Designed miniproteins, single chains, continued (3). Designs and how they scored, part 52

Each design is a single chain, and the fold is of that chain. pLDDT is the mean over its residues in the fold that is shown.

## One batch from the design tools (miniprotein)

Design m9712
Fold by ESMFold2-Fast:
Order: C-alpha cells, then sequence, then structure tokens
Structure m9712 (fold): chain A 79 residues (1-79)
C-alpha cells in the first residue's frame, strides 16, 4: 500500500506546506534555495508546498525549525 495519512494529518500537511511557501516568499527565497537550506531537492519542497507529499518525521522537524526560526527573525526586526 502507498503511504496513507489520517484526514487530520493530511490537513496538517496542507497547512504546513502552505505556510512554508508563504514564509519562503516573504524571505525572498526560491524553492531551490529553501531546498538547499533544508538539505532536500527542489522538487521535494515544491511537493510539500503543494501538499502532494508527506514529509518524513525528520524533514517535518526541519520544516518546523525553519518556520520557527523565521518567526523569531521577523519578531526580532520589530524594535
Amino acid sequence: AKAVLTPEQEAFRRALGKELGRVREREGLSQRELAERLGVSQSTVSRWEAGTAAASPENLRRIIEYLTDQAIKELSKII
């Protein structure tokens, strides 16, 4: 069987992918540049942002770490 996610996990995957794309665009990064930062291929980032591929637990942690780091950086720009 191909990988099957629960409806809750699929909703989370889509929301995470959409947020990843939004944060990447705000930082001015291409999908390729984000892929280089996360240690994955550009096609992997594209599929994550489209919500068509699930990230492994390790890659999911890297995505969350990146999003958290970007949120902190945005907050730290407010003086």
Scores: mean pLDDT 75

Design m9713
Fold by ESMFold2-Fast:
Structure m9713 (fold): chain A 63 residues (1-63)
Amino acid sequence: MKEELGKKLLEAARNGDLEEVKKLLEEGADPTYKDENGLTAYELAFYGGHEEIAKVLKEELAK
């Protein structure tokens, strides 16, 4: 379950789906989960230009 949530979080961040990112974080998705290149959802959102998603993920990582 947690691994699947992490993969979905990476996909949602990459696609710019803010609502899905928030839903997955509420369901307990690990914001530190990394893809095959060692990138977190925050980094994928930041490099993708999804500023609001990057902000949400950065706040979760700071907890």
Scores: mean pLDDT 80

Design m9714
Fold by ESMFold2-Fast:
Structure m9714 (fold): chain A 59 residues (1-59)
Amino acid sequence: LPLAVAVEDYEATEGGQLSIKKGDILEVLAEVDENWLLVRSLKTGELGFVPKDKVEIIS
């Protein structure tokens, strides 16, 4: 199961996006395109899109 860690805070600006804080652990569910991942927060269980450059894949 691919995991990622947030390397920076990100605030959602549009519907469907997920706000994350540095250090948050995320499940990577899909690569949407070259810039965006669909993830689930392990802290909240919430699903949403995050920029790829705000996370590092760790598994």
Scores: mean pLDDT 83

Design m9715
Fold by ESMFold2-Fast:
Structure m9715 (fold): chain A 62 residues (1-62)
Amino acid sequence: MSLLATALYDVESGNPDELTIKKGDMLVITEIESSGFAKATSLNTGKTGYVPLSLLSNITVL
């Protein structure tokens, strides 16, 4: 099951496993980790990586 979410603020990551995002970007969540991170793909950039669940809002089931 995939989820759609919106980024609440800008994140620029220096970690290659983490996704760089802008506030308002739409993300497709493919996996949720017990660490409080989600694996997501940005619909704006097409990149995949990990994001903190705390930065996500307006989560919708696809």
Scores: mean pLDDT 76

Design m9716
Fold by ESMFold2-Fast:
Structure m9716 (fold): chain A 62 residues (1-62)
Amino acid sequence: AELKEAFSNFDKDGNGYISAAELQIVMRSLGQESQVQKVIDVFDKDGDGRINYEEFVTMMTA
């Protein structure tokens, strides 16, 4: 599925989460590094600095 593929592209470490470091790398590649903290703050309700697949799907499907 497209969402799982996108998540896998962000989850370069293969740990099942999108971390701040991984999002920072992706956003920097897109020239949007300044947004990475806001994205994590909005979607990481667990407060551990990571976005799991369910949170990612919720964000993308809204």
Scores: mean pLDDT 61

Design m9717
Fold by ESMFold2-Fast:
Structure m9717 (fold): chain A 90 residues (1-90)
Amino acid sequence: SLGQKLLEAAKAGQFDEVKVLLANGADVNAQDAADGRTALDYAILNGDFDIVDVLLKNGADVNLQDKNGKTAFDVAADEGLTPEDLKQEL
């Protein structure tokens, strides 16, 4: 699906592919079947702030929880990022 392709593009840091998939109607909030993570979660884990920005501008839900109950902010905190680092992209 387009949502699964979006997750793979975000995991790989493929900024242009992320933009193309979103333009073609990929669900920005698609969750990975294995862990419940979104494209936003993967972009944060990778430090790909260009992808974080484009996902947020396309309506990525920062409150969606993965299978461990973690939001995008929780994922960022685990990587040593502060809420202020994410607010610069919001």
Scores: mean pLDDT 80

Design m9718
Fold by ESMFold2-Fast:
Structure m9718 (fold): chain A 86 residues (1-86)
Amino acid sequence: KQGKYDEALSAYEQALSIAQELGDRNGEAIVLNNLGLVYESQGKYDEALNYYEQALAIYQEIGDRDGEIKVGTNAALLLIKVHLSK
């Protein structure tokens, strides 16, 4: 369902722009993590990993340990999935 993913990506890209304009670093990290999940669902694992890495960097910057665990877990599971899909 290409339209479903395109709409989700467009909505998250708009949310990311708003978070960046407002300086909402936590909101930016949440949106980046969600973009990673959308790309992972499409099988675009390199793009998903890049978004997870960006979200993780923000959570580390702001000291959000719960966010670090959440995104770090998503990235680790994706790396395992990519290895097993070989």
Scores: mean pLDDT 83

Design m9719
Fold by ESMFold2-Fast:
Structure m9719 (fold): chain A 57 residues (1-57)
Amino acid sequence: TQTAVALSDYEARRPDELSFRKGERLEVLGREGARWLVRNAAGEVGWVPASALKIVA
């Protein structure tokens, strides 16, 4: 499973988006260009901007 770390805080702007905080670990479920589908530690799923994330090895 691919994991990403948040580079900044993000507040969801659409109902299908997920909010997160800087340093949060997110599981990457899918990628569609500049938007990635992720799951947080609480099990919530939503779309987020890929530019706010860094893939961890």
Scores: mean pLDDT 85

Design m9720
Fold by ESMFold2-Fast:
Parts: sequence; structure tokens; C-alpha cells
Structure m9720 (fold): chain A 88 residues (1-88)
Amino acid sequence: VNEADELGLTPLHRAAIAGDLERVRELLAAGADVNARNKYGFTPLDLALAAGAPQEVIDLLREHGAELVGPNENGVTAGEWLVQNGIL
């Protein structure tokens, strides 16, 4: 459940970007790390907010202790990163 792809995205990062409430719930129940950081330092909550995920997804992540880390160490925001990598 916490296996990262070439961008360091776990399944939870991808579900959060997609706004897939059911998948987020399933992954959290399976023990996904709600605060996993990808290769670029973004949490699932950072990416969900940047991608405009539904409020229900944001609320579910926050209920499980999700935290915002904001811009990464290079000053890149999650929104900028999503656009630069063709995810949005």
C-alpha cells in the first residue's frame, strides 16, 4: 500500500490527486501512511488541495492526521509540481 512509483507517489498520493474518496478510504484502512512524502516532499494532503480534490477527500485525510508541508525544499508548490509533471 506504500509502494512508491518513479515520482515517489504512493497509491494514496494518486488517489488524493484523483479525488477518489472510496480509494482514499480503502488505502487508509489498509494502513497507508497518510503523511507519506513523495520524492519532491509533498504529502497526499498537499497534492489533494493543489489538485482541487473534493472536500470529503480533504476531510477524510485530515481525520487521519494528514498535515500540510507547503512548498518543497526548492520552493515549488504542489500545484506547480502537478502542472510541471503533466498530472493536471
Scores: mean pLDDT 77

Design m9721
Fold by ESMFold2-Fast:
Order: structure tokens, then sequence, then C-alpha cells
Structure m9721 (fold): chain A 68 residues (1-68)
């Protein structure tokens, strides 16, 4: 969905504070925190790839699966 696409974009963003607020808003709007794209990439995977521990921890605290 568009919410899930926006969640991926926010997770991949280097602007940590603004993108974290966007992630909060998208989850509140019903974005699936565990949504995966056609390659199996999740928002948590993107946050980990970017090395953004704050986003990673926020996603985990909101139900992201750490085994993905």
Amino acid sequence: SKLDENLFAAAASIESDDSLEMIKKLIAQGADVNAADEYGTTALNLARSMGNKRKEEFLLSNGADPSK
C-alpha cells in the first residue's frame, strides 16, 4: 500500500528525526510495520542497512520482527 511504501521511504531516509516522526505518523495511520516489498525487504531491514539504531529500536518497540 502507499502507507507501506511511505514507511519504507522514511526508514531509508538519512534525516533521522523528521523520518522518525513520519514513521510514527504512518504507523498511527495503519501502516504495517512488518510489510515487506517484493524482495522481502522490511522497514526494519532498511533502518539496519542505514545504521540508524534509533529508527531500528523504534520499529522494534512498535512490533517489527527482529528476525527479518
Scores: mean pLDDT 77

Design m9722
Fold by ESMFold2-Fast:
Structure m9722 (fold): chain A 89 residues (1-89)
Amino acid sequence: TAANEAALAGDVEAVKASKNPGAKDELGYSALHLAAYNGHVEVVEVLKDLANEKDFQGYSPLDLAAGQGHEEVVEVLLKAGAEKTKEAE
């Protein structure tokens, strides 16, 4: 989705302009999953309300951020009430 492409790029304004930032791609990734995986802290801050949405493998955005070692993203997601359920591979 356009939100997922913006989140991959770290484009905060494009993410904010998206109609469906919680929309999932074919793998179940939302824009927040992709931002968390890539360490885009500002995008994660904008999308933190989606913190407990899981992909089709059962990974949350917190799981992806923790697996990639993005400590600042992990802190933002935990403050938003995200639960760690799995380690990302």
Scores: mean pLDDT 72

Design m9723
Fold by ESMFold2-Fast:
Structure m9723 (fold): chain A 60 residues (1-60)
Amino acid sequence: MGLIVRALEDFEAKNEEELSFKKGDLLEVLEVVDDYYLRVRNLETGEEGLVPKKYLEEVE
């Protein structure tokens, strides 16, 4: 399993490439895309997409 991050806030996808998530969701980091976005997989749903990293924190 890759790095796990937790959602700090709810996020609604703005396009087909982005993934919506809820505060408290655990996401596996698949790829660091740039300074603003990660590609992740939601561990609850198995869905993948781009998410803004500013709403995420690393899980110990």
Scores: mean pLDDT 81

Design m9724
Fold by ESMFold2-Fast:
Structure m9724 (fold): chain A 75 residues (1-75)
Amino acid sequence: MDVNAQDANGETPLHVAARRGDLERVRELLAAGADVNAVDNLGNTPLHAAGAAGHREVVALLREAGASDEVEPVP
């Protein structure tokens, strides 16, 4: 399975896990080399997906993996 494969929406598995607040899945994907800065078809990163959904623990994990507080202009 490709940890960086994009779905029809341009979302990687990390985007999906971040949006769902699935902490264990986020950890597994990051450990497998998922791109923390991948962008979907709307220009959203996994950090944006987690932040928009209010998943603070996922936001913290993504930041530790290399996502910044300012990753992309204009959400």
Scores: mean pLDDT 76

Design m9725
Fold by ESMFold2-Fast:
Structure m9725 (fold): chain A 58 residues (1-58)
Amino acid sequence: KIYRAVEDFEAKRPEELSLKKGELLEVLEENEDGTLYAKSLTTGKEGLVPKFYLEEVE
């Protein structure tokens, strides 16, 4: 499932993924705490991203 970053996000922990606004991500897992485990389609990097920074593009 493809999501888009709605604004820049800077990772604060090693398990988090930094994002630029407009970056496309494939969401692999959704956690109950409001974070998503996602893979950047631009960089190929994976990590946790807060759901507030993403929107679904389907």
Scores: mean pLDDT 81

Design m9726
Fold by ESMFold2-Fast:
Structure m9726 (fold): chain A 61 residues (1-61)
Amino acid sequence: SVEEELEKLREEAREAAERGDVGRARRLMHQAIELMTKAGVPDEEIQAFAQEMEAWVREAE
């Protein structure tokens, strides 16, 4: 399901950020946003998700 794919992408992105792999974390973030957009997730939720993941990426820098 879309929810399962999103959870997988979120977890992989978090793990990548924790390892300092900013490039992979950003790629997974963009992939998740694309999936959410295609699935019709509200823009507000997509923006909140993007902000959360960008914070993880900033911490990894």
Scores: mean pLDDT 79

Design m9727
Fold by ESMFold2-Fast:
Structure m9727 (fold): chain A 63 residues (1-63)
Amino acid sequence: SALTDELHRAVREGDLERVRELLAQDPSLVFRQDAEGLTPLFIALELGNEEMVAILEEAARTL
């Protein structure tokens, strides 16, 4: 979906504010895989973005 693609892009770009906005609209996006089968959390871990990892883990925990 367009929201899934936007979330994965925002995670890859390190756009913390955009990720928060998207997860506020649809928290279930945190579990969505991209075309390569990667979750948002896996992408954040691969990039070493600790703040992004924290946001995504918190979103997953609140569901």
Scores: mean pLDDT 83

Design m9728
Fold by ESMFold2-Fast:
Structure m9728 (fold): chain A 64 residues (1-64)
Amino acid sequence: MDGVEGRILQVLYENKDKALSASELAKMLNVSQSTVTRALRRLKEKGIIEVIKEGKTTLYRLSS
């Protein structure tokens, strides 16, 4: 995993009781939303995270 993927996983692990948007993760990690979206795509492909669609907003959390 690159550094951004690992940092996203740490944030999601610390926030297991809620789902987070790419925008929220970008703010928490102080990186661009495009960087976060790319890393989230890779994590989803690996089956590490799940994607939740809430109307117009896409949210992410740890799988299982």
Scores: mean pLDDT 80

Design m9729
Fold by ESMFold2-Fast:
Structure m9729 (fold): chain A 59 residues (1-59)
Amino acid sequence: RPLVKALRDYKAKDKNELTIKKGEILEVLGEADEDWVLARSLQTGEIGLVPKKYIEEIA
């Protein structure tokens, strides 16, 4: 599955969103829409929506 890296900090604004820190590695589980992906944090194991603009594909 694709791995992405957080380019900047993002704080979840809704229960369906994931809080991420710059440099965190996430596994992409799927695309939700044009602006959001469903991802799992490899550091915490938590699953949620993250903004596509805040992540970069690395694997």
Scores: mean pLDDT 81

Design m9730
Fold by ESMFold2-Fast:
Structure m9730 (fold): chain A 53 residues (1-53)
Amino acid sequence: IDDLIKKYNVPEDKRDEFIKIYNDYKNAVYGGFPDSEEAKEAEKKFEDFLKSL
């Protein structure tokens, strides 16, 4: 995750939010059904967050 923070140049005040969103995405995709509504929603939130940087 530190490598991802560096790669996307995540501001310090957004790092906690980034970590939470990434963990939610990772847990939805790898912890259950990757084609679930929850996994798709988590992926969209992660992508939207990256676009907001």
Scores: mean pLDDT 72

Design m9731
Fold by ESMFold2-Fast:
Structure m9731 (fold): chain A 58 residues (1-58)
Amino acid sequence: MLYKALKDYEAKTPLELSIKKGDILELLEEIGKHWAVVKSLKTGEIGIVPMEYVEEIK
């Protein structure tokens, strides 16, 4: 399922993914209510991002 970055996020650990506002991401897995494993369609990188920084593309 595709998600869009609502704002910039800078990775704070090696497991996290840095994203920029407007980046398109593929949701791979939800971790609890607040985090998601995503793949950047721009770079092909996989990492964890906060769910509040992304929105599902309808």
Scores: mean pLDDT 83

Design m9732
Fold by ESMFold2-Fast:
Structure m9732 (fold): chain A 72 residues (1-72)
Amino acid sequence: SFVQVEKIRDAFRLADKDGNGYVSAKELGLVMRSLGQNPTEAELQDMINEVDIDGDGQVNYEEFVQMMTRKL
């Protein structure tokens, strides 16, 4: 929904402390909790691994929105 998309965007901006457009597993956990979710560390790592082909443990905004909208 529109409200969920807005919350995802705002939460991503809050978690992206460096403003570089990427989010780590730890930051993803904070975003998920702000949206009323409670994922485990393993679930967070699995979500990142699905989109992070380089294995650097980071996800950009486009990948993040796609992942979150499919899960919500």
Scores: mean pLDDT 70

Design m9733
Fold by ESMFold2-Fast:
Parts: structure tokens; sequence; C-alpha cells
Structure m9733 (fold): chain A 64 residues (1-64)
């Protein structure tokens, strides 16, 4: 994954902090940043809601 990639949510996720993004399975997100220090999260924008926040990488899959 890299900045500008589109990813699809594989499962529902509820944000645990204001920095995280809540999403539903099947939501499409745009990758804004992959520079997470631990490599566990990406910064993404929901194309469904327009909200921006961190999402766990394991919850999303890159689409073509």
Amino acid sequence: MKKGDLVEALEDYTAKSEEELSFKKGDILEVLDVSDENGDRILAKSLTTGKVGYVPKSYVKKIE
C-alpha cells in the first residue's frame, strides 16, 4: 500500500480514539499515509463519510 491507493474495509471497525476512523465492511478508503512507526496502521479518508483517521492495516485490503 502507498499514498493514493484505494482500500476496501474487510470488517466493521469502531474507533477507539478521536484519531482513529470508524468504518463498515465494504467501505472504500483512500490511503493518505503509510508512515506508521510500527507498520500497524495507515492514515485514510473514508470515501463514504469524508472523515479522516487511522485504520488498522489488517482491516483493509488494497483494490486495483
Scores: mean pLDDT 80

Design m9734
Fold by ESMFold2-Fast:
Structure m9734 (fold): chain A 94 residues (1-94)
Amino acid sequence: MSGMTPLHYAARTGDVEEVKRLLAEGADVNHVDEGSPFRDTPLHLAAREGHAEVVRVLLENGADVTAKDGFGRTPLDLAREEGHEEVVEILEKA
């Protein structure tokens, strides 16, 4: 199933060490959760949950800041909606 990957779960929970490990093992940083109407990438999940360090690691590994979820929202849109100011600043500079 082309649903949530281990990288999606690590990004959602803010597990920085697991994110780094999975990316080092060749995880697709831009994988879309096609099993959900949300169609989230790992960056969407990290931004929505306010995990600033995970956002930085994903961006360093080529995460697409322009990716839109199933509702047309970018990671920046989600960070603004949830009020995660540090994540907003990181994404605006990317």
Scores: mean pLDDT 87

Design m9735
Fold by ESMFold2-Fast:
Structure m9735 (fold): chain A 80 residues (1-80)
Amino acid sequence: MERDEYGLTPLHLAARERDVEKVKELLEQGADVNARDKETGLTPLHLASLGDTPEAKEIIELLKKYGADENAVDKNGNKP
């Protein structure tokens, strides 16, 4: 999976941007649901969990459906 200059996968970016359709597309293409960025160790679920919108909730449920680790910790020990 391609990563940007910060080590974020396309799935990280889609989750951050609340793009539900892009998250679905990437997960169907076999995106690593538990990918960690190289700077902070954030997973896509960490980024999705920063929102309280309906789109953020749908993304959280999609990530969980595809095996997201709800107990994954970033470099500071924070869960999603």
Scores: mean pLDDT 78

Design m9736
Fold by ESMFold2-Fast:
Structure m9736 (fold): chain A 155 residues (1-155)
Amino acid sequence: MLTLEEVAEALLAVLEETLGIELPPEVREAAVQFLKLLLEYERKHRDDKETQDLLIRAVRISAELARIVEKALAGKLTPEDRKRAEELVEELERLSEKLHQVWGLVAFHLGLVYARAGDWERALELFQWAIEALQGKDVEAVRERLLEELRRLLK
């Protein structure tokens, strides 16, 4: 029977291969810790269909926003991408009223974008914010920092 840690490590290895990245040990450890907490949260809410539907929606929006941020870092941001990012941020705010963990998913997906850019310091910081938000620690300060970062990148 696999441990939650072995499952989190296997999921991270699939993400590293899919993204064409190899995370430094300290950045990798933070990403594994986040994925372990996310798997614990999912397992606790397995029979809660509303929470599962909110999690799937939060992952989808966070991944779409991360693709727009990747275009922004590449200097390829369009007016349509900006408008779409504003709509996604408003949708994340409405989801956060029911699912505080949404900001942890946003921080994790942005951490993967910075990891792909080779910015390991910023990737580590974002994975730490993802852990804090998923634990329900200082969720409002994580939200404010993420919204400031998004406003900086989408200008």
Scores: mean pLDDT 91

Design m9737
Fold by ESMFold2-Fast:
Structure m9737 (fold): chain A 65 residues (1-65)
Amino acid sequence: KTLVLAEATEDYEAKREDELSLKKGEKVLVLEYVDDTWALAKSLVTGKTGLVPRSKLEELETYEE
């Protein structure tokens, strides 16, 4: 299983219940790249999980289990 540590490049406001709101600079763990547009991520600040646009994330490190 591959885990990706990423950082929000800008603020994102969730538009649906399955989406995750992020603030610029917030660290997230990417659990899955759902498609070319969306990632399922967990906020390392709040512990909440949800979908975020891949364009709002900068990959920092990749870890393999």
Scores: mean pLDDT 81

Design m9738
Fold by ESMFold2-Fast:
Structure m9738 (fold): chain A 84 residues (1-84)
Amino acid sequence: MVQPIKTDGPEGDLKKWSDEQLKTAFDAFDFDGDGTISNALMRQILLKVAGLQLSEEELEARIAAADKDGDGKLDYAEFVELMK
């Protein structure tokens, strides 16, 4: 039961996320189970993520780039693009 995963690289300071971590985070923040997260909620998520040092301007730019539908909501694919 002690099986260390091979973490080769700058884990912790860079926004490198596993698919499992991304899925768990998305499910945790999808409070209504619609499979979407609002842009306002996504902004709060990014501010809570350790290792991200982004200005408000950079947050807005990243969210706008990820929100491909322009509906003010992010689906899982857009969330993954924003977090990677």
Scores: mean pLDDT 66

Design m9739
Fold by ESMFold2-Fast:
Structure m9739 (fold): chain A 95 residues (1-95)
Amino acid sequence: VEEMKQELLEAARNGDLDKIKELIKKMNESDVDIREIINAQDEEGRTPLHLAAENGHLEIVEFLKKNGADVNIKDKEGKTPLDLAKENGHEEIVK
């Protein structure tokens, strides 16, 4: 479970949509509640959605939202994924 959280966070940061799809498939096959993993927070309180939004990975943002990612989670600085997208100029995610 913890290893899957770390892999999802890294894939979201790096823009690896194929890895995210693979991890979600494994979660479904393992009877793991995807909602527990998809909203996992790193040391800074950032979810996979925060990391994808910060780095402009629109397709990953959309995929995570479809799979139950919570858009309202705030990181340790009180920022949502949308706030990070705005700060980094990712207008396509902000729309």
Scores: mean pLDDT 81

Design m9740
Fold by ESMFold2-Fast:
Structure m9740 (fold): chain A 68 residues (1-68)
Amino acid sequence: LSELERKILGTLFKENRPLSARELAELLGVSQATVSRHLRRLEERGLVERLPGGRYRLTEKGLEELRK
């Protein structure tokens, strides 16, 4: 995982709720475009799940990767 990808997963874990790319960008102080690109990569790897309405949830696999 890249540093930003670890921060995305950690933020999802800390907030304990689905977050949009915009909310993650605001919390992490990075552009929404950058966050969206990394969320797509994390989704492809099964580490986050995209929900109806465009919010992302941390998966069990994502939690396991974060704890390594």
Scores: mean pLDDT 87

Design m9741
Fold by ESMFold2-Fast:
Structure m9741 (fold): chain A 124 residues (1-124)
Amino acid sequence: MVTQEHIELLNSRLPRRQVVGANGLTPLHVAAELGLLETVKELIEMGADVNAKDTRYGRTPLHLAAENGHLEVVELLIKAGADVNAKDIYGRTPLHLAEENGHEEVVELLKKAGADLNAKDIFG
């Protein structure tokens, strides 16, 4: 979940080193969850780790963008080297989260980017 502290980090210029908030959430996680495309671009240019995992669910920024249907953010993260097959603590990939939430354009983009269609979560 996004906190006010995370929003405050997004509203200030980041130091050149990545800042990690509560539960291992990075500014890139928060920007991806909120669909802040220009902020995502700036964070990637500043050297943000696009494959950073939170400590609560093991989710990457790509998981959060895919869950929330932020197509342009998903595309940008993939171009920046995001692991399209990263699994959270439940074995869910970004593709699973996009499918569960009905984000068809994100689903097609992830498939085109090499998402494993045979990946199974803990429910099969």
Scores: mean pLDDT 77

Design m9742
Fold by ESMFold2-Fast:
Structure m9742 (fold): chain A 155 residues (1-155)
Amino acid sequence: GLVLFIGEIPEELREGLERIAKETGIHIAVVPADPADPEAVLRRAEEALRRLREAVPDASITVVVATSRASDELLARLGELAARYGSAMGPPAIVLVYDRRLSPELVLEAVRAMARFIAEHPHLVAGRVVNVARHREGELGEVGARIAAEEAARA
């Protein structure tokens, strides 16, 4: 798949995301985020959604949030963007919004878990927001717990 970078991304994360896109065929737009600046997050997420839609006009887009620090208000507004740009038809794509302070390894694990979840349940996530850090069951729940633990250790 295609990988689009919205802002500066660590080289390890960049290389890992390109490998996942190649192996899975999923398209990925990447948004490094500070959850304490929701307006900047929303602007970059909308840019990522526009660029993905331009590159892949029929893409089925899921907004994936990899942080426990996103407010309910931010998640609701990202959900409105996902619904506006999302389609139930066409190739799978992710807009990844991740806390820029997370380890690249953990961000890559979140993307791999989401790629598998989308492959198994495409109808549940198209045009929607999935917060990995808020999942409690299965592989997504395991990754979500590790995200929350890393963020708590840095608080």
Scores: mean pLDDT 85

Design m9743
Fold by ESMFold2-Fast:
Structure m9743 (fold): chain A 73 residues (1-73)
Amino acid sequence: MSEKLGEFAEKIKEAILNKDEEELEKIKEKMLKEGFSEELIELIENHVKAVIEGDYEKAAESLEKIGKLLGLP
């Protein structure tokens, strides 16, 4: 799962940067089929959006929640 997580996070970033909502939804569907929770998917999307928007506080908060959900410090 961790190797696929990195791949999906990168694809989400590209889809958001390109404003490709159809590709973003397709990526989310694939993540669900691979066993990622809806909560994790939403946190990753929120983190990427915050980074793109320059909201460093929100980006840090979402990253902390992602790490906690994955059992990382």
Scores: mean pLDDT 77

Design m9744
Fold by ESMFold2-Fast:
Structure m9744 (fold): chain A 104 residues (1-104)
Amino acid sequence: YLAVDELGESELHRAARAGDVERVREILEALKAAGVDINRPNSFTGETALHLAARAGHVEVVRVLLEAGADPRAKDKGGWTALDWAEAFGHEEVVALLREALAA
């Protein structure tokens, strides 16, 4: 789980981008036990797992990440939040979840 690839992507980044809800849950429990920050950006774009899930339109992964304490205000290297990516790609259900998280 703690290994990163050439882009600085962890297993959490890859699972979130793939929409693998069960793998995301497994990794989040492991990271919580290890005291590792789930908001860790990748080295290339500065995108967190939440950014990648939102850009891909993976509603349930977005929900699971937010429940685990993912920061919906985190900005990537381009200054984009997960909400900005969801809006850009027209993922309306993800947009609704992120707007609720930002309003709380």
Scores: mean pLDDT 82

Design m9745
Fold by ESMFold2-Fast:
Structure m9745 (fold): chain A 63 residues (1-63)
Amino acid sequence: VEKVKETLVKAGLSEPMAAFIARELMALKKAGASKEELIEAASRVPGIGREAAEEAAEATLEA
């Protein structure tokens, strides 16, 4: 969770928003989401580019 949150903050999200999105990505991982599905979910967040979405998805899968 912490690493995912840090990745999102570096991408330009506020800390509360990054924490919220990190929890959503972790919930999707628990539901069996693929890396591609996690990238799609993260890329839908305003202000996140595809590169940052890929980093967030990777951090989520490694957590």
Scores: mean pLDDT 79

Design m9746
Fold by ESMFold2-Fast:
Structure m9746 (fold): chain A 84 residues (1-84)
Amino acid sequence: SAIHEAARNGDVSLFEKGADINAKDANGTTPLHLAAKYGHLGMIREEADVNAKDKNGLTPLHLAAENGHVEVVEKLLELGADPN
């Protein structure tokens, strides 16, 4: 979806258009999973479900940690991400 593409690219403009920030694609991937995977700190929003799991059971925190995005990891933990 457009919001998933925006999250992959770090484009925050779609939030202003009322796109569902918790929308899951066919793989259970939310915009927050993509923002965390690609290190887009500005896309890490308090309204997002920080503990959402994709179809492989991965959370945004798992993807941020795997890709070395330390600032995103710290922000997700501040927002209540479960490290377990």
Scores: mean pLDDT 77

Design m9747
Fold by ESMFold2-Fast:
Structure m9747 (fold): chain A 61 residues (1-61)
Amino acid sequence: MLNLLAVAHKDYEAKTEEELSLKKGEVIELLEEVDSEHYLAKSLKTGKEGLVPASALGLVG
């Protein structure tokens, strides 16, 4: 587990059941780097876990 915090730089709509939808400014916890383009993340607002594109995120810790 990475246990890093990230902030969504833009709104992102989940395209599959495996992905998380994000709102711009939402704080999420990065759990694992799945591939070069995706992280497994947990929403701190909803508690849901799923894949998020790295391009939608900025790291804060």
Scores: mean pLDDT 77

